# Designed miniproteins, single chains, continued (4): the designs that were tried, part 26

Each design is a single chain, and the fold is of that chain. pLDDT is the mean over its residues in the fold that is shown.

## One batch from the design tools (miniprotein)

Design m12935
Fold by ESMFold2-Fast:
Structure m12935 (fold): chain A 68 residues (1-68)
Amino acid sequence: SRKEKMDEIEAFLESIPGVEVERVGDDELVAKLDLPVEEQIGLALRLIGDFPEFDVKVEGDTLIIRAK
């Protein structure tokens, strides 16, 4: 379900050193990245590939993940 996938994404992001994740409402996660730019890009691409039901937006050092 959408909720189960949101919980999975949140847990995955929280497991990564240098990543702080916050749930904003029911359908949105915001992840603050204290990572090199190359690793930020790699993480965003991985999320896009693994969770195609979600939109992933990169804004500076922040990832915004929203359910479609």
Scores: mean pLDDT 82

Design m12936
Fold by ESMFold2-Fast:
Structure m12936 (fold): chain A 86 residues (1-86)
Amino acid sequence: MTVVLKASGLSDEEKQLIIDTAQGLRQAGADVEIEIDGDTVTVTVRDADVGQEMAMLGAATDVQIRGHRLETKVDGDTTTFTVTPA
């Protein structure tokens, strides 16, 4: 499946947390794209396994508990985690 994390309104610490998680998956052999635009980070993991999906969900929930809103959408084989300012 494809997993997408779209996170906006991020602090530098929150951006680094998401980037570190995504880079860890890429170093482990996952097909990962990372886009950074100011306070927004978009991570796309293609052909993601359940462990890779859980890692991205973990990053999204860590940012959520720091005062953000998390929405999950499933559309066919694509799971999207959207993180926005609360």
Scores: mean pLDDT 85

Design m12937
Fold by ESMFold2-Fast:
Structure m12937 (fold): chain A 84 residues (1-84)
Amino acid sequence: MIEELKKKTEELVKKYRSVDPEKAQEIIKNGEKELKILQDIEDAFRLIAATVAKLAGNDEEAERIENSSLEEVTKILREFNEKE
């Protein structure tokens, strides 16, 4: 498990390094702080996304975003960072 987590972390570092190497290094350097920052970022993403959905009249989508798991929010964040 730790080995797989480290592998995924290294892959994310490599992808993130291409976009924002300084920020990627900072996040990795502080493991415990990384979790807190990711939580804060995910909460901010939910707030913004839910607000936008409500403004667009998509109350159902806003409710899904509010009730989405951290995994779902993380997938959205990774898709944004994916080179595709």
Scores: mean pLDDT 60

Design m12938
Fold by ESMFold2-Fast:
Parts: structure tokens; sequence; C-alpha cells
Structure m12938 (fold): chain A 104 residues (1-104)
């Protein structure tokens, strides 16, 4: 069973660069998606296949990684970026516990 480790919370000021790192206990072969979940809203798929941004997703949002180490980066964070972010391994159907992003 693959275990995913991500930060529980990231705090940032508006305009800063945020990076959320994810570490998997085993190689996930690039079978990686990232989701954004705002309270009261359905989860939004942001990234598929490690780095492919979905249509309608802000260009400030990017992702990269390989093997066991992956990251989601948000440039010049805005208040609208406040959400819980989830790493998802599509090979095993495993979600991270989520990273809550808060913006000042």
Amino acid sequence: MVKITTPKEVKAKEGEKVTINATASEDVDGQVQWFKQKEGQPPQLLIKNVSKRMEGVDERISASGSGTNYSLTIEKVKKEDEATYYFYNTKTGTFSNGTKLTIE
C-alpha cells in the first residue's frame, strides 16, 4: 500500500510563491494528479500526468516530479488560491491527506 506524505498546512502572503511537496513511499511511475478542494465546492482536477495543466486552470499553477518525489507550485498566490490541495496516485487510487493553503 502506497503512503503519500505532504505538508498538513502551508501559510503564505499574497504574491509569494508556494510549493507543495509530495513524497510517495514507493515509485508511482508518474501516475499523478493534483486536486483543489474549496469548502462547499466539488474537488477540481488541476493537473494530470504529473505536469499537464487542465483547461481553465490558472497558468500560475504548475507541477513536476518523478519516481517518489512530486511538487505543485503556485506563483504569485492570490486569496482565491486558499483551498485544500490533494496529491492523487492514479495507479493505486491513493489520495494524500491534503495540504491546507492559507493566504494573508
Scores: mean pLDDT 87

Design m12939
Fold by ESMFold2-Fast:
Structure m12939 (fold): chain A 60 residues (1-60)
Amino acid sequence: SKKEILEGIAAALESLLEDGLKLSPQGREDLSKELEEKVGLKLDPNLSAEEALEKIKKEL
C-alpha cells in the first residue's frame, strides 16, 4: 500500500539521520522520483533528509 511505502522510506531516512549522514544529490533525485511514481507525492529534490522526512510523516 502507499502507507507501507511511505513508512519504509521514512524508516530509511530516520536510519540515515541517526547515523549522521546526509542525502547525496543523486539520493535526493531518486527519493523524489520514487515518491512521485509510487505514491503520487511530489517533493522538492533540494529538500534536506530532515525536511523530506517531515513531509512524508505529514502524509501518514
Scores: mean pLDDT 78

Design m12940
Fold by ESMFold2-Fast:
Structure m12940 (fold): chain A 70 residues (1-70)
Amino acid sequence: KEIKEKIKKLSPLEKKRYETNQLVLEAHEANDPELFEKAAKEAYKLFDEIRNLTPEQREELIKAYEEAKK
């Protein structure tokens, strides 16, 4: 589907964000508390990575986001 095509254009960090969201959906589908906890931990790791980005990495992420909007 069109979402998969957009992901191919995303930076590695944006792709990881999408994969984390999919993990949350899988946890919801499985109704497994341990999977929810794992998904939450991955989300926190991703948030920490975004917070610690250099200005150069942030600019790259913004560009990838703008490209994905196409």
Scores: mean pLDDT 67

Design m12941
Fold by ESMFold2-Fast:
Structure m12941 (fold): chain A 58 residues (1-58)
Amino acid sequence: MLAEVIEDYEAKEPNELSLKKGDKVEVLEVVDEYHVLVRSLKTGKEGLVPKKYLKEIE
C-alpha cells in the first residue's frame, strides 16, 4: 500500500523513521492501532511511523 506523508514527522525512537510532508512511503506492516512499519520511496530506509501522519493513496 502506498501512502503520502501529510505533515513532517521527526523520529523520537531509534526504530522510527523521520519523514517530510509530501514524501511517499510503502506501508510494509500494520504494527498496532497507532503505528505502521514503512519504507521511504525517497531514501529506501525503513522504520515505524504513527498512522496519523499518513494518507493512503493506493
Scores: mean pLDDT 83

Design m12943
Fold by ESMFold2-Fast:
Structure m12943 (fold): chain A 85 residues (1-85)
Amino acid sequence: RREQLDLEVEATLVAMEVAIAKRIYERLKAKGEKPSEEFIKWIEDLLKRAEEVLARARAAGAPQSVIDFLEEVIEELKKLLEEAK
């Protein structure tokens, strides 16, 4: 299997889950509801997975565009986690 393609797929999947998490959080905020502990844990797990994918991308010499994309996703997750706590 193509390592570069696998990394791009994983990066895209993480980004999709981040988009879903952000949308759920926006809806919770609109209702004045606090995120659940399970939601917080999911974001923490996503952040850990995104950082692992970034580390593998760097080790594999992935294109700078993939690395930049993963760094942006990680920053979005860190901001979401900080706000949701």
Scores: mean pLDDT 81

Design m12944
Fold by ESMFold2-Fast:
Structure m12944 (fold): chain A 75 residues (1-75)
Amino acid sequence: SLEEKKKKIKEQTLKAIEVLVAHDPRLTPEQRERLIEEFKKLIEKDNYDEAIKLAREHGLDDIVEVIEQAKKILE
């Protein structure tokens, strides 16, 4: 179904974000945990523009690209 496909894309997007955040040497462990939680909440609510803004504010350009691609597929 379309809903199952959207769910799978969101799950893949969140996994990509988790990997990128976990391996960014500029972030502290505390920042990584908080950012992953914030991205998860925003993506689950389909708030892609706010998620992109959050990624840009932290200089996470790779995550910006991942979220922009997800938005394009899901919208």
Scores: mean pLDDT 85

Design m12945
Fold by ESMFold2-Fast:
Structure m12945 (fold): chain A 68 residues (1-68)
Amino acid sequence: SELEELLKKAELAQKWIEEHGLKLAEEFYKQGVSMEEVMEELKKKAPEEAKEVIELAVEGYKKLQAER
């Protein structure tokens, strides 16, 4: 099931964000990197299994920002 595969990737993405992604984002933010650049770096650093879900989240964030 495509939904089951996506949920598994979402769980891996959440785990990576909780264990590594948030700390990495904070480090980049402290270095004066823009939020959009932080999101792109997180996407690049994410494990392959989690990348698809993280990419969808990044694109959703960009669309939300463009609507404001």
Scores: mean pLDDT 72

Design m12946
Fold by ESMFold2-Fast:
Structure m12946 (fold): chain A 57 residues (1-57)
Amino acid sequence: MEYHTLTLEFPADVPEEEARRAAIEEARRKYPDGTVVSVHLEREGDKLVVTVTVAVP
């Protein structure tokens, strides 16, 4: 099993729920056989950074 990490950036004014949803959807699109293990959101100045970790068989 391998772990893959995706990092997506959004404007800081985007709702956290929307950013999280979009990032998970992108991860599922890129790794259709993968399982989302964790989602981390962090505010960095004028942007919201979402990091998604996916476990692939």
Scores: mean pLDDT 82

Design m12947
Fold by ESMFold2-Fast:
Structure m12947 (fold): chain A 85 residues (1-85)
Amino acid sequence: SDLEELIERAVKYTQELTDKAGLSEEDKEKVIKRTVEETERIYKLLEERKKTDGVVSGGFRTYLENQLRGAIEQFVDDAKEEQLK
């Protein structure tokens, strides 16, 4: 549930950026795949922190959300550069 909601939110953000960047459908699919994989990685880090500390601090959650957002933006930029070749 929480993972599915995080993936849905991340994919929506990715769709907005890829649409704005004018990427092909094939490149959009590649970026979405990278976004899903990175979202799952971030979620595992949240789960491991919760197991270690019994709680995830707001600061750590915000840090990971910013890392995910930055990664998505980089995936879009990478795909845009490849499309220009």
Scores: mean pLDDT 83

Design m12948
Fold by ESMFold2-Fast:
Structure m12948 (fold): chain A 60 residues (1-60)
Amino acid sequence: SREEELAFARELRELAEEAEEKGKLEEFKEVAEKATELLRQGVPAEEVAKRAREEVEKLL
């Protein structure tokens, strides 16, 4: 739904800001690209957001 898309976009924006503060913005871009590919393959947005958060946490 549109609400799920907006929630996912906000989650990614927040993760991007955290990664930028830690000097990991380029690594975050790769995580975001993988997340986009998973969404394209039909993986639920909630699962993709969870995986993206876990990957960003490993960069910190």
Scores: mean pLDDT 78

Design m12949
Fold by ESMFold2-Fast:
Structure m12949 (fold): chain A 72 residues (1-72)
Amino acid sequence: LEEGKRRAAGGAYAGTAAGGGDEATAEKSQIHGEKNAVGSSPEEAARAAYEGALAGGGDERMARYAQQLASM
């Protein structure tokens, strides 16, 4: 569970930043990614990171990067 939260939060932050988001958007995405993580599988972490990036104010491109990075 903690590993899934860490992966989702990290993916949401890194993906938002890689997609061109500013620091504030990346931080909000990180918080939402952590809150949305409900398991430790790469698939669940990727979903949580995608949702977190969007909830944090990121666009679809940032969310896709977040999903990809959280699954690695």
Scores: mean pLDDT 79

Design m12950
Fold by ESMFold2-Fast:
Structure m12950 (fold): chain A 80 residues (1-80)
Amino acid sequence: SAIEEAVELTRKIAEAKTIEEVVKQMDELIELAHKLNVPEEVLKKIEEYRRRAEAAKTVEEAKTWGLQAGGLLILTLQKS
């Protein structure tokens, strides 16, 4: 359920063709993190990654930050 949703959003980030598409999927990850009441430290880190993705000069750079955000959320959900 929640882990499957986070995995699907992370796959969409990996398949994104633009920085805008990466950031859009990261906004969905942040909304999911809020719904699941993940620790504030995790949420702040994902928001930091989202800012770095938005500031990226290439789609590949943006994806690196997006995949870090997705991976962090998935690992957090697996520990709860």
Scores: mean pLDDT 88

Design m12951
Fold by ESMFold2-Fast:
Structure m12951 (fold): chain A 64 residues (1-64)
Amino acid sequence: LKEFLEEIEKKIEELEEEIEELKEKLKENPDDKELQLELQILEGLKALLEGVKAYLEKVMEKNK
């Protein structure tokens, strides 16, 4: 379970970096709807992984 948490945290960090890169590209091309959609998808994936992390933390708390 701790190993899964570490993997999830690393994936969240990777998504944060990709999101920042997309935001910079979107500043250069603010009307690019494809970049806007990609940003929304990555932000959604980050939110899902944060939810999974919260669930795993609850499971670890009960299995002390």
Scores: mean pLDDT 80

Design m12952
Fold by ESMFold2-Fast:
Structure m12952 (fold): chain A 70 residues (1-70)
Amino acid sequence: SMKKKEAEAAAKFTAGSLLAIAAEINRELGDEEAARADLEAARELARELEKMGYTEDAEEVLKRVEEAEK
């Protein structure tokens, strides 16, 4: 089902984007370990998006991760 694949991609994109934001918050709070875990999880979701053929969504998540790393 293409609709199921699209929904899974949208969920992964949303989760990856939110994890990048969470990493920024954790870094501001001084929780470097939580920030690194959030960024690693976001990168993994971007990799999954790329494997699913959602290259633009994967690139957007990775861009958010790069911005969060400062």
Scores: mean pLDDT 87

Design m12953
Fold by ESMFold2-Fast:
Structure m12953 (fold): chain A 116 residues (1-116)
Amino acid sequence: AVTLTESGGGTFKVGSSVRLSSKVSGVDLSKSTLSWFKQTDKQPFRFVASIAADGSTSYAPEAKGRFTISYDAAKQTVYLDMRDLQLSDTGTYYSAVETADGILYIGNGTKVTVVE
């Protein structure tokens, strides 16, 4: 089975930086589309960033220029580097993998809380 295990969440101050990680098993990351999504009490589950099998990246407007998605195929790990954290970055971040067959797997999430 495909599994995604996120880590790196916690409580962070405005202006700090954090790396979220997702350890993935059961799928070839180099052949998959890898994504991060965000959920908050005030916003529906929404797209944050993706990297496709061809290496092309996409970012939501709020993430563009501050967040970077990457992965390490040898470590089976997907990363979201978040810099210059804002209060609005507070939420639960979910990693996702979409296989070549179009099946989407989503992890259990990791909570990021940003405080002043």
Scores: mean pLDDT 88

Design m12954
Fold by ESMFold2-Fast:
Structure m12954 (fold): chain A 69 residues (1-69)
Amino acid sequence: MVEVPEEKLKEAEKLAKEAEEAKKKGDLEKAIELYEKAASLLPEKHPKRLEYEVNAGVLQLELAVKRVT
């Protein structure tokens, strides 16, 4: 795998935790933004990046459903 600076990995994990808190509060837009920021700090094909991108995608679908209903 591509090496990731430890500081960037920790920053991404911090952003992901903030996204989880935003999701728990129902702030889906903020949660999506934070997961996308976390993913952007990691190289392509990193397992954590994929995890954050999937979480953001799921929340984007939830937001879209809420807009239609």
Scores: mean pLDDT 79

Design m12955
Fold by ESMFold2-Fast:
Structure m12955 (fold): chain A 79 residues (1-79)
Amino acid sequence: LPKEALEHEATGSVYWMSGVIAKKIGDYEKAIEYLRKAIEHFRKAAEAARAAGDEAMERLAEEALRAAEEELKEVEEKL
């Protein structure tokens, strides 16, 4: 695994979890903030994986990106 892609994936996952928790407790403003940060990091993870030629990691990062975008859309609909 390329280190840069792995670090962005890990950071994105932390923000993703923080966003899910914020959504669960009804803090939609914080959920949006964390989910946007997760999206940024998953996007960077996909770019780093692509640059390294790691198609499996790129696909996983793009799947995580789509999931985070879906979650963000759901939270935005609650505001």
Scores: mean pLDDT 85

Design m12956
Fold by ESMFold2-Fast:
Structure m12956 (fold): chain A 60 residues (1-60)
Amino acid sequence: SEVERLKKLAEENRRGAEASREAAEEARRRGREDTALFLEISAETSEWMAERFEEKAKEL
């Protein structure tokens, strides 16, 4: 169903965000600040997308 698809997309984006935040922390430990910044932006974007998918799933 469309609801199930949206929930799956939200979960995938949540997991992607978590992975990106972990990668950002590792990049900082290695002195790669630019890489860490891009990974944090990616995590925030994925979290925002997950929220939109979750909201849309509730409307259906």
Scores: mean pLDDT 89

Design m12957
Fold by ESMFold2-Fast:
Structure m12957 (fold): chain A 55 residues (1-55)
Amino acid sequence: GSSTARVLAQLLNERPVTPELAEAVKRLITRQEDLDYLLSLLSPEKRAELEKLLA
């Protein structure tokens, strides 16, 4: 849900974007609207790195 998306976004902004963290996003964020919300909370650089790993 949105609270999970917020927590993951904080982790992604404060920590390196790793494949393990990208897998956590794939596992925990099952709705496109929650993924869009998470992506909106990231810096442009962090968003690009996460989107690359989600491909």
Scores: mean pLDDT 82

Design m12958
Fold by ESMFold2-Fast:
Structure m12958 (fold): chain A 105 residues (1-105)
Amino acid sequence: SMEKRQQAIDDITAVLGRAAREISRLLDQYNVTEEQRKEVIRILGDTLVKLQELVENGASKEEILAVFKEGAERILSVVPPELQDEVKAVLDRAIEEIQKILDSY
């Protein structure tokens, strides 16, 4: 239903928003380059737009999770190695929360 799709979009948006804030905090603590920061923000924004479109179009749980996992891998490829474990932990929690949202959808 449209109501369930809107709720899923809102919940997924909230999950990505929390992940983005925590990743930004980690980037601030490690004093990463402005270019690395811009790239992470760009990947997060691109991923959010794609996820919203997929949910609106009734895409499968597998397709939605695959797009998020692709975005997560892209983020990990651009953060410095010393930050990868902490960023991966944030992204892994976001994947689990998105999976729970999609299981309720």
Scores: mean pLDDT 86

Design m12959
Fold by ESMFold2-Fast:
Structure m12959 (fold): chain A 116 residues (1-116)
Amino acid sequence: RGLTLEDAIKILVEFAKKNKGKWKEKFSEILERARQARREDKPFTPEEAAVLLVEESIRTIIDNEPVEKAKKRFDELLEKINVDEETRKFLKSFYDELIKRHPEWDAEEAAEAAAA
């Protein structure tokens, strides 16, 4: 798809900086919109593509690691990319919300929904 995880995080970092004070609400909106576009086979905006790639990467970590190790791996990834503290706190909150809201997340089911 050409978009790397590093590129996706950069897009989301710029989005968070541009929308300071509103980024939590806007991220929830973009995520729902991105999921809708995927179900309807519509083209993604850069922010929609970025949020889906970050979501997919976090979900892959969650599916393959115990929660404590998955969180540590995510923290290590954020350190490697040299994200600022405010953005790091946001992405950690986003990670925590994904685990909390979607413990039943199925990558195969998501792929099947995209193909239907």
Scores: mean pLDDT 64

Design m12960
Fold by ESMFold2-Fast:
Structure m12960 (fold): chain A 65 residues (1-65)
Amino acid sequence: MAKEVAEKLKPEIEKLIEELLKKGKSEQEIDLELKKFIDENIKDPEAQQAAMKLANELIEKALKE
């Protein structure tokens, strides 16, 4: 299921966000890199949407915590 695919990628997405933040990337640049990562790793549109929602949640968490 789309949700299952997104959850499996959660650790990689979280680590990518942390790495990009450490490099001083802007929120726009982080969003672009995450969209690229999801497009390269997920071909199913429903799974891509679920992964993008998860990525956005993780970005918000990283920026506020």
Scores: mean pLDDT 77

Design m12961
Fold by ESMFold2-Fast:
Formats: C-alpha cells, sequence, structure tokens
Structure m12961 (fold): chain A 92 residues (1-92)
C-alpha cells in the first residue's frame, strides 16, 4: 500500500513509518516487519534492521527474503559468523 509506494520513491523514512503503523495493527504480519527492516537497511541503520528481521523470522522462520537480508545486515556490522549461519538457513 502507501509504504510500498514511498519505498519505491526512495522515501525510506516515510516508508518505515507506514510499515510501523501496519505492525501496530497486526504485530504478526511478518511481511510488514521484513519491509520495515528493508527500509532501515536503505537508511544504513543495520543494527535496527537486524532486530526487525529477527522478529520477522520468529513469525515466519522460512522467509528467505528476511533471512538473506538479515545476513547482509550482519555482514555490514562485521558479524560474519552469524551472517553465514543465517545464509545457510535461507538455502534450506
Amino acid sequence: MKGEKLFKEGKYEEAYEEYLKRIQEDPLDAEAWTNAAEALLKLKKYEEAVLLYRRAINIDPKNKRALLNLAKALEKLGRLEEAEEVRKRAEE
């Protein structure tokens, strides 16, 4: 919806705020957590992105998009062993 439009326009902070509203209405929406985390990745807020991806994966453990992007965020933070473990989970 509005969040996806804002993200495509490069308005990552505004997209993040819209995804947060969706999470507040449905905290089990793994896609909303994943999309919010991707907005944080674009903003280079890697530590916050890791937190939101982990929440998405707790809801949907087989979400390959969340797993692959979590690995990227962990790599940006130099947490290479954790990134490798998460990447292997995405390949299953």
Scores: mean pLDDT 85

Design m12962
Fold by ESMFold2-Fast:
Structure m12962 (fold): chain A 66 residues (1-66)
Amino acid sequence: SLAEALEKAKELLEEAKKLEEDNIFNLLGATSLEELLKYYYLAFVVPEKLREEARKLLEETLKKLS
C-alpha cells in the first residue's frame, strides 16, 4: 500500500541520516587507513545506498498510481 511504502521510505531515510551523523566525526578523527575506510563506508556509502533504496521504493509506488 501507499502508506506502507511511505513508512518504509521514512525508516530508510532516518536510518541513513543517523548512520551519517553517528560516523562522520569518527571518520574525521581516523588515525589509520583501516579506520578511515570503515567510517567512510558507514558515513557515506551505506547512507547513500539506503537513500537510493528509499527513492526506488517511492518511484515504483508512483508508477503503480499512474
Scores: mean pLDDT 87

Design m12963
Fold by ESMFold2-Fast:
Structure m12963 (fold): chain A 65 residues (1-65)
Amino acid sequence: MEKVRELNLYMIEKYKEFRERLEKGDIAGARKIAQELVEYLRSKGFDTSAQLWERAAARELAAYE
């Protein structure tokens, strides 16, 4: 359960950073943050969460292209 708390906090922080980069027009920075979160989730065995985040991030990035 403790690992799930740490994961949730990390995801919230990374999502905020990703959104902040998008709002500033730093698409390259936002893409890097999205990749870091996906790699972190996969490293922890959360493949489904990683896939869902990767798809969501790709959709948001595409809206700015």
Scores: mean pLDDT 77

Design m12964
Fold by ESMFold2-Fast:
Structure m12964 (fold): chain A 91 residues (1-91)
Amino acid sequence: SMEELLQEAIEKVEEIIEMIKKGADPEEVLEKAVELEAKVFSFPGAPSEVRLLAIQLVATATFLSLGWISREKALKIYEELLEELRELLEE
């Protein structure tokens, strides 16, 4: 269900946030982000808003892996994405 997809997305973003806080390799963060994007895009009828959040998740991980953004900036973006996902789940 859509609710199950949103809950899994929330759990994955929480995992990514913890990985970044613990100083994980940006490549490992990117792998987790890509896994979530694949699930979202393979889900029939996933809303455009959820797809856009998945794209932002992968873009942020990519920029982090390239050294274009700091870990602190990536954390702020992921925390904002987490809040947006939680809002979608509650509405």
Scores: mean pLDDT 85

Design m12965
Fold by ESMFold2-Fast:
Structure m12965 (fold): chain A 82 residues (1-82)
Amino acid sequence: MSKNTQMLQAMFRAAAELANRLVRAAREDPENAEELQAEIAEEVREETIAELKAQGVSEEEAKEYADLAVAFGRMLAEAELA
């Protein structure tokens, strides 16, 4: 598997996981959802960067893919909660 394919798969998995966590936070604790969602997004971003770096991806590329994963995850969560 190429590094590009690994990064795309990691990004897609992270986005899906983030979306599920954000939706759960909004449904289970709506009063604290915004704070919890911010914490979850930061955690997923850092974990994604660490995973990609462990797989040999550069820090710059890992950050770019993690940022995309967070953006996609948030969009998916917003669509689900609409």
Scores: mean pLDDT 82

Design m12966
Fold by ESMFold2-Fast:
Structure m12966 (fold): chain A 77 residues (1-77)
Amino acid sequence: KEFDLGVADIVRAIGNLALSKGDYEGAAELFEKAARIYEEVGDKENAAISYRNAALAYEKGGDTEKAEEWRKKADEL
């Protein structure tokens, strides 16, 4: 469980790096992956943050529909 949290933290950090470089699609996929790992280990708070970060990346990339879906998923956690 704690090992999986460390993996999720690394994936989220790589997502932040992709976002800073303007790779919005790559960032969104990385944040989605991190969010799923956090959710699987029961860390709902970090899962929600990661889903909101995925939504932000999709919004910056022009996919407003996908951004809205991920924001809704974060709010349900």
Scores: mean pLDDT 83

Design m12967
Fold by ESMFold2-Fast:
Structure m12967 (fold): chain A 68 residues (1-68)
Amino acid sequence: MEAEIAEIRALEAAAATPEEAKRAWQAAATPERYYAAALAALLEAGVPREEAERLAREATAELEKILS
């Protein structure tokens, strides 16, 4: 969950150039991976499942707008 997000950052840090870092980050930051990570984090924080799913979906939709 947060580890999935950290993997995206690790890919950025491992890249040799800023352009490679950006491409690696964008490739790892798919809507599906982001939704799964956000949902898991919200559930672990004690947010009710129904609300956690709504918030994770909203965050994923916002990411899709940025990546589109």
Scores: mean pLDDT 62

Design m12968
Fold by ESMFold2-Fast:
Structure m12968 (fold): chain A 59 residues (1-59)
Amino acid sequence: LEALRQKAEELRARAQELIDEAVRALKEDHDYQKALELYQEAFELLDEADQLEEEIRAL
């Protein structure tokens, strides 16, 4: 597979892992600051993945 496509898939997978970790931080530790930081990172990764997918579609 092309490197861009693989990177987009990896970014989405990482974002999901961060979301799952944020949920655990809220549920187990009640650490709202950590959860917010994890959600912010996940959102940035999803945005980057969307940009890569748009570039792939433009090829």
Scores: mean pLDDT 80

Design m12969
Fold by ESMFold2-Fast:
Structure m12969 (fold): chain A 65 residues (1-65)
Amino acid sequence: PSEEELKKLAEELLKEYKDVVESVKVYLDEQGRLQVLVKFKPEATDEQREEAAKAAAERARRLQE
């Protein structure tokens, strides 16, 4: 994926889950694998974290293909 696609994914996740997610970093590791690092707000419940993490993983998978 392009740098612009990585930036767009991070911005979309942060916007959609703004009440749950404090920050999102999307990057390619040394092996070219897409990584998504999500920092959750301390008030976020386990259910909210799981939902946001699942969405992030699904979108990252589609972008990596």
Scores: mean pLDDT 79

Design m12970
Fold by ESMFold2-Fast:
Order: structure tokens, then sequence, then C-alpha cells
Structure m12970 (fold): chain A 57 residues (1-57)
């Protein structure tokens, strides 16, 4: 599902892994049952990292 891919990418970005987040978006669809919500903690990422992932969504 597109939402699952987006959640996965956003989670990776918030953990400071922008390259991993972009790779997750390019990968196959993730089932909704495997969707990972954005972490409640570790949200102190650079604005550029978040913006890069959101631009790819």
Amino acid sequence: AEEAKRNRALAAARLGHVDGALAALAGPPIPASEAVPVPATAAALDAAQIAAVEAAL
C-alpha cells in the first residue's frame, strides 16, 4: 500500500536515514499489516532530511 510505503519512508527519515527512506519508497508495496507508523520519539531530524523524503512521496 502507498500509505505503508510512506509511513516506512517517514520512519526511516525521522531516524536520520534519508537514503534508506528513499530506498523504501522505491521498493515494492508494503502490506498495510506491516505498515510502520512514524516513531513517537527520535523526531529531531534536520528539516532537509524530512523535506527530502516528503518531496519523494
Scores: mean pLDDT 56

Design m12971
Fold by ESMFold2-Fast:
Structure m12971 (fold): chain A 55 residues (1-55)
Amino acid sequence: AAAELSRLARELRAQGASDEEIIARIREKARELTGRDFPASYDGNQIGVLVLLSA
């Protein structure tokens, strides 16, 4: 889970995506993987930790 989010973030960064876009895509992927909605205040790092703990 965390490795997938890291890969996605790196790929989006390489494509020139903004930090906001990367965070939004990570949130989407984390919801897909965990089936949970994340608070708007969570950053990409916090979401990555939650996905790892929930897997």
Scores: mean pLDDT 63

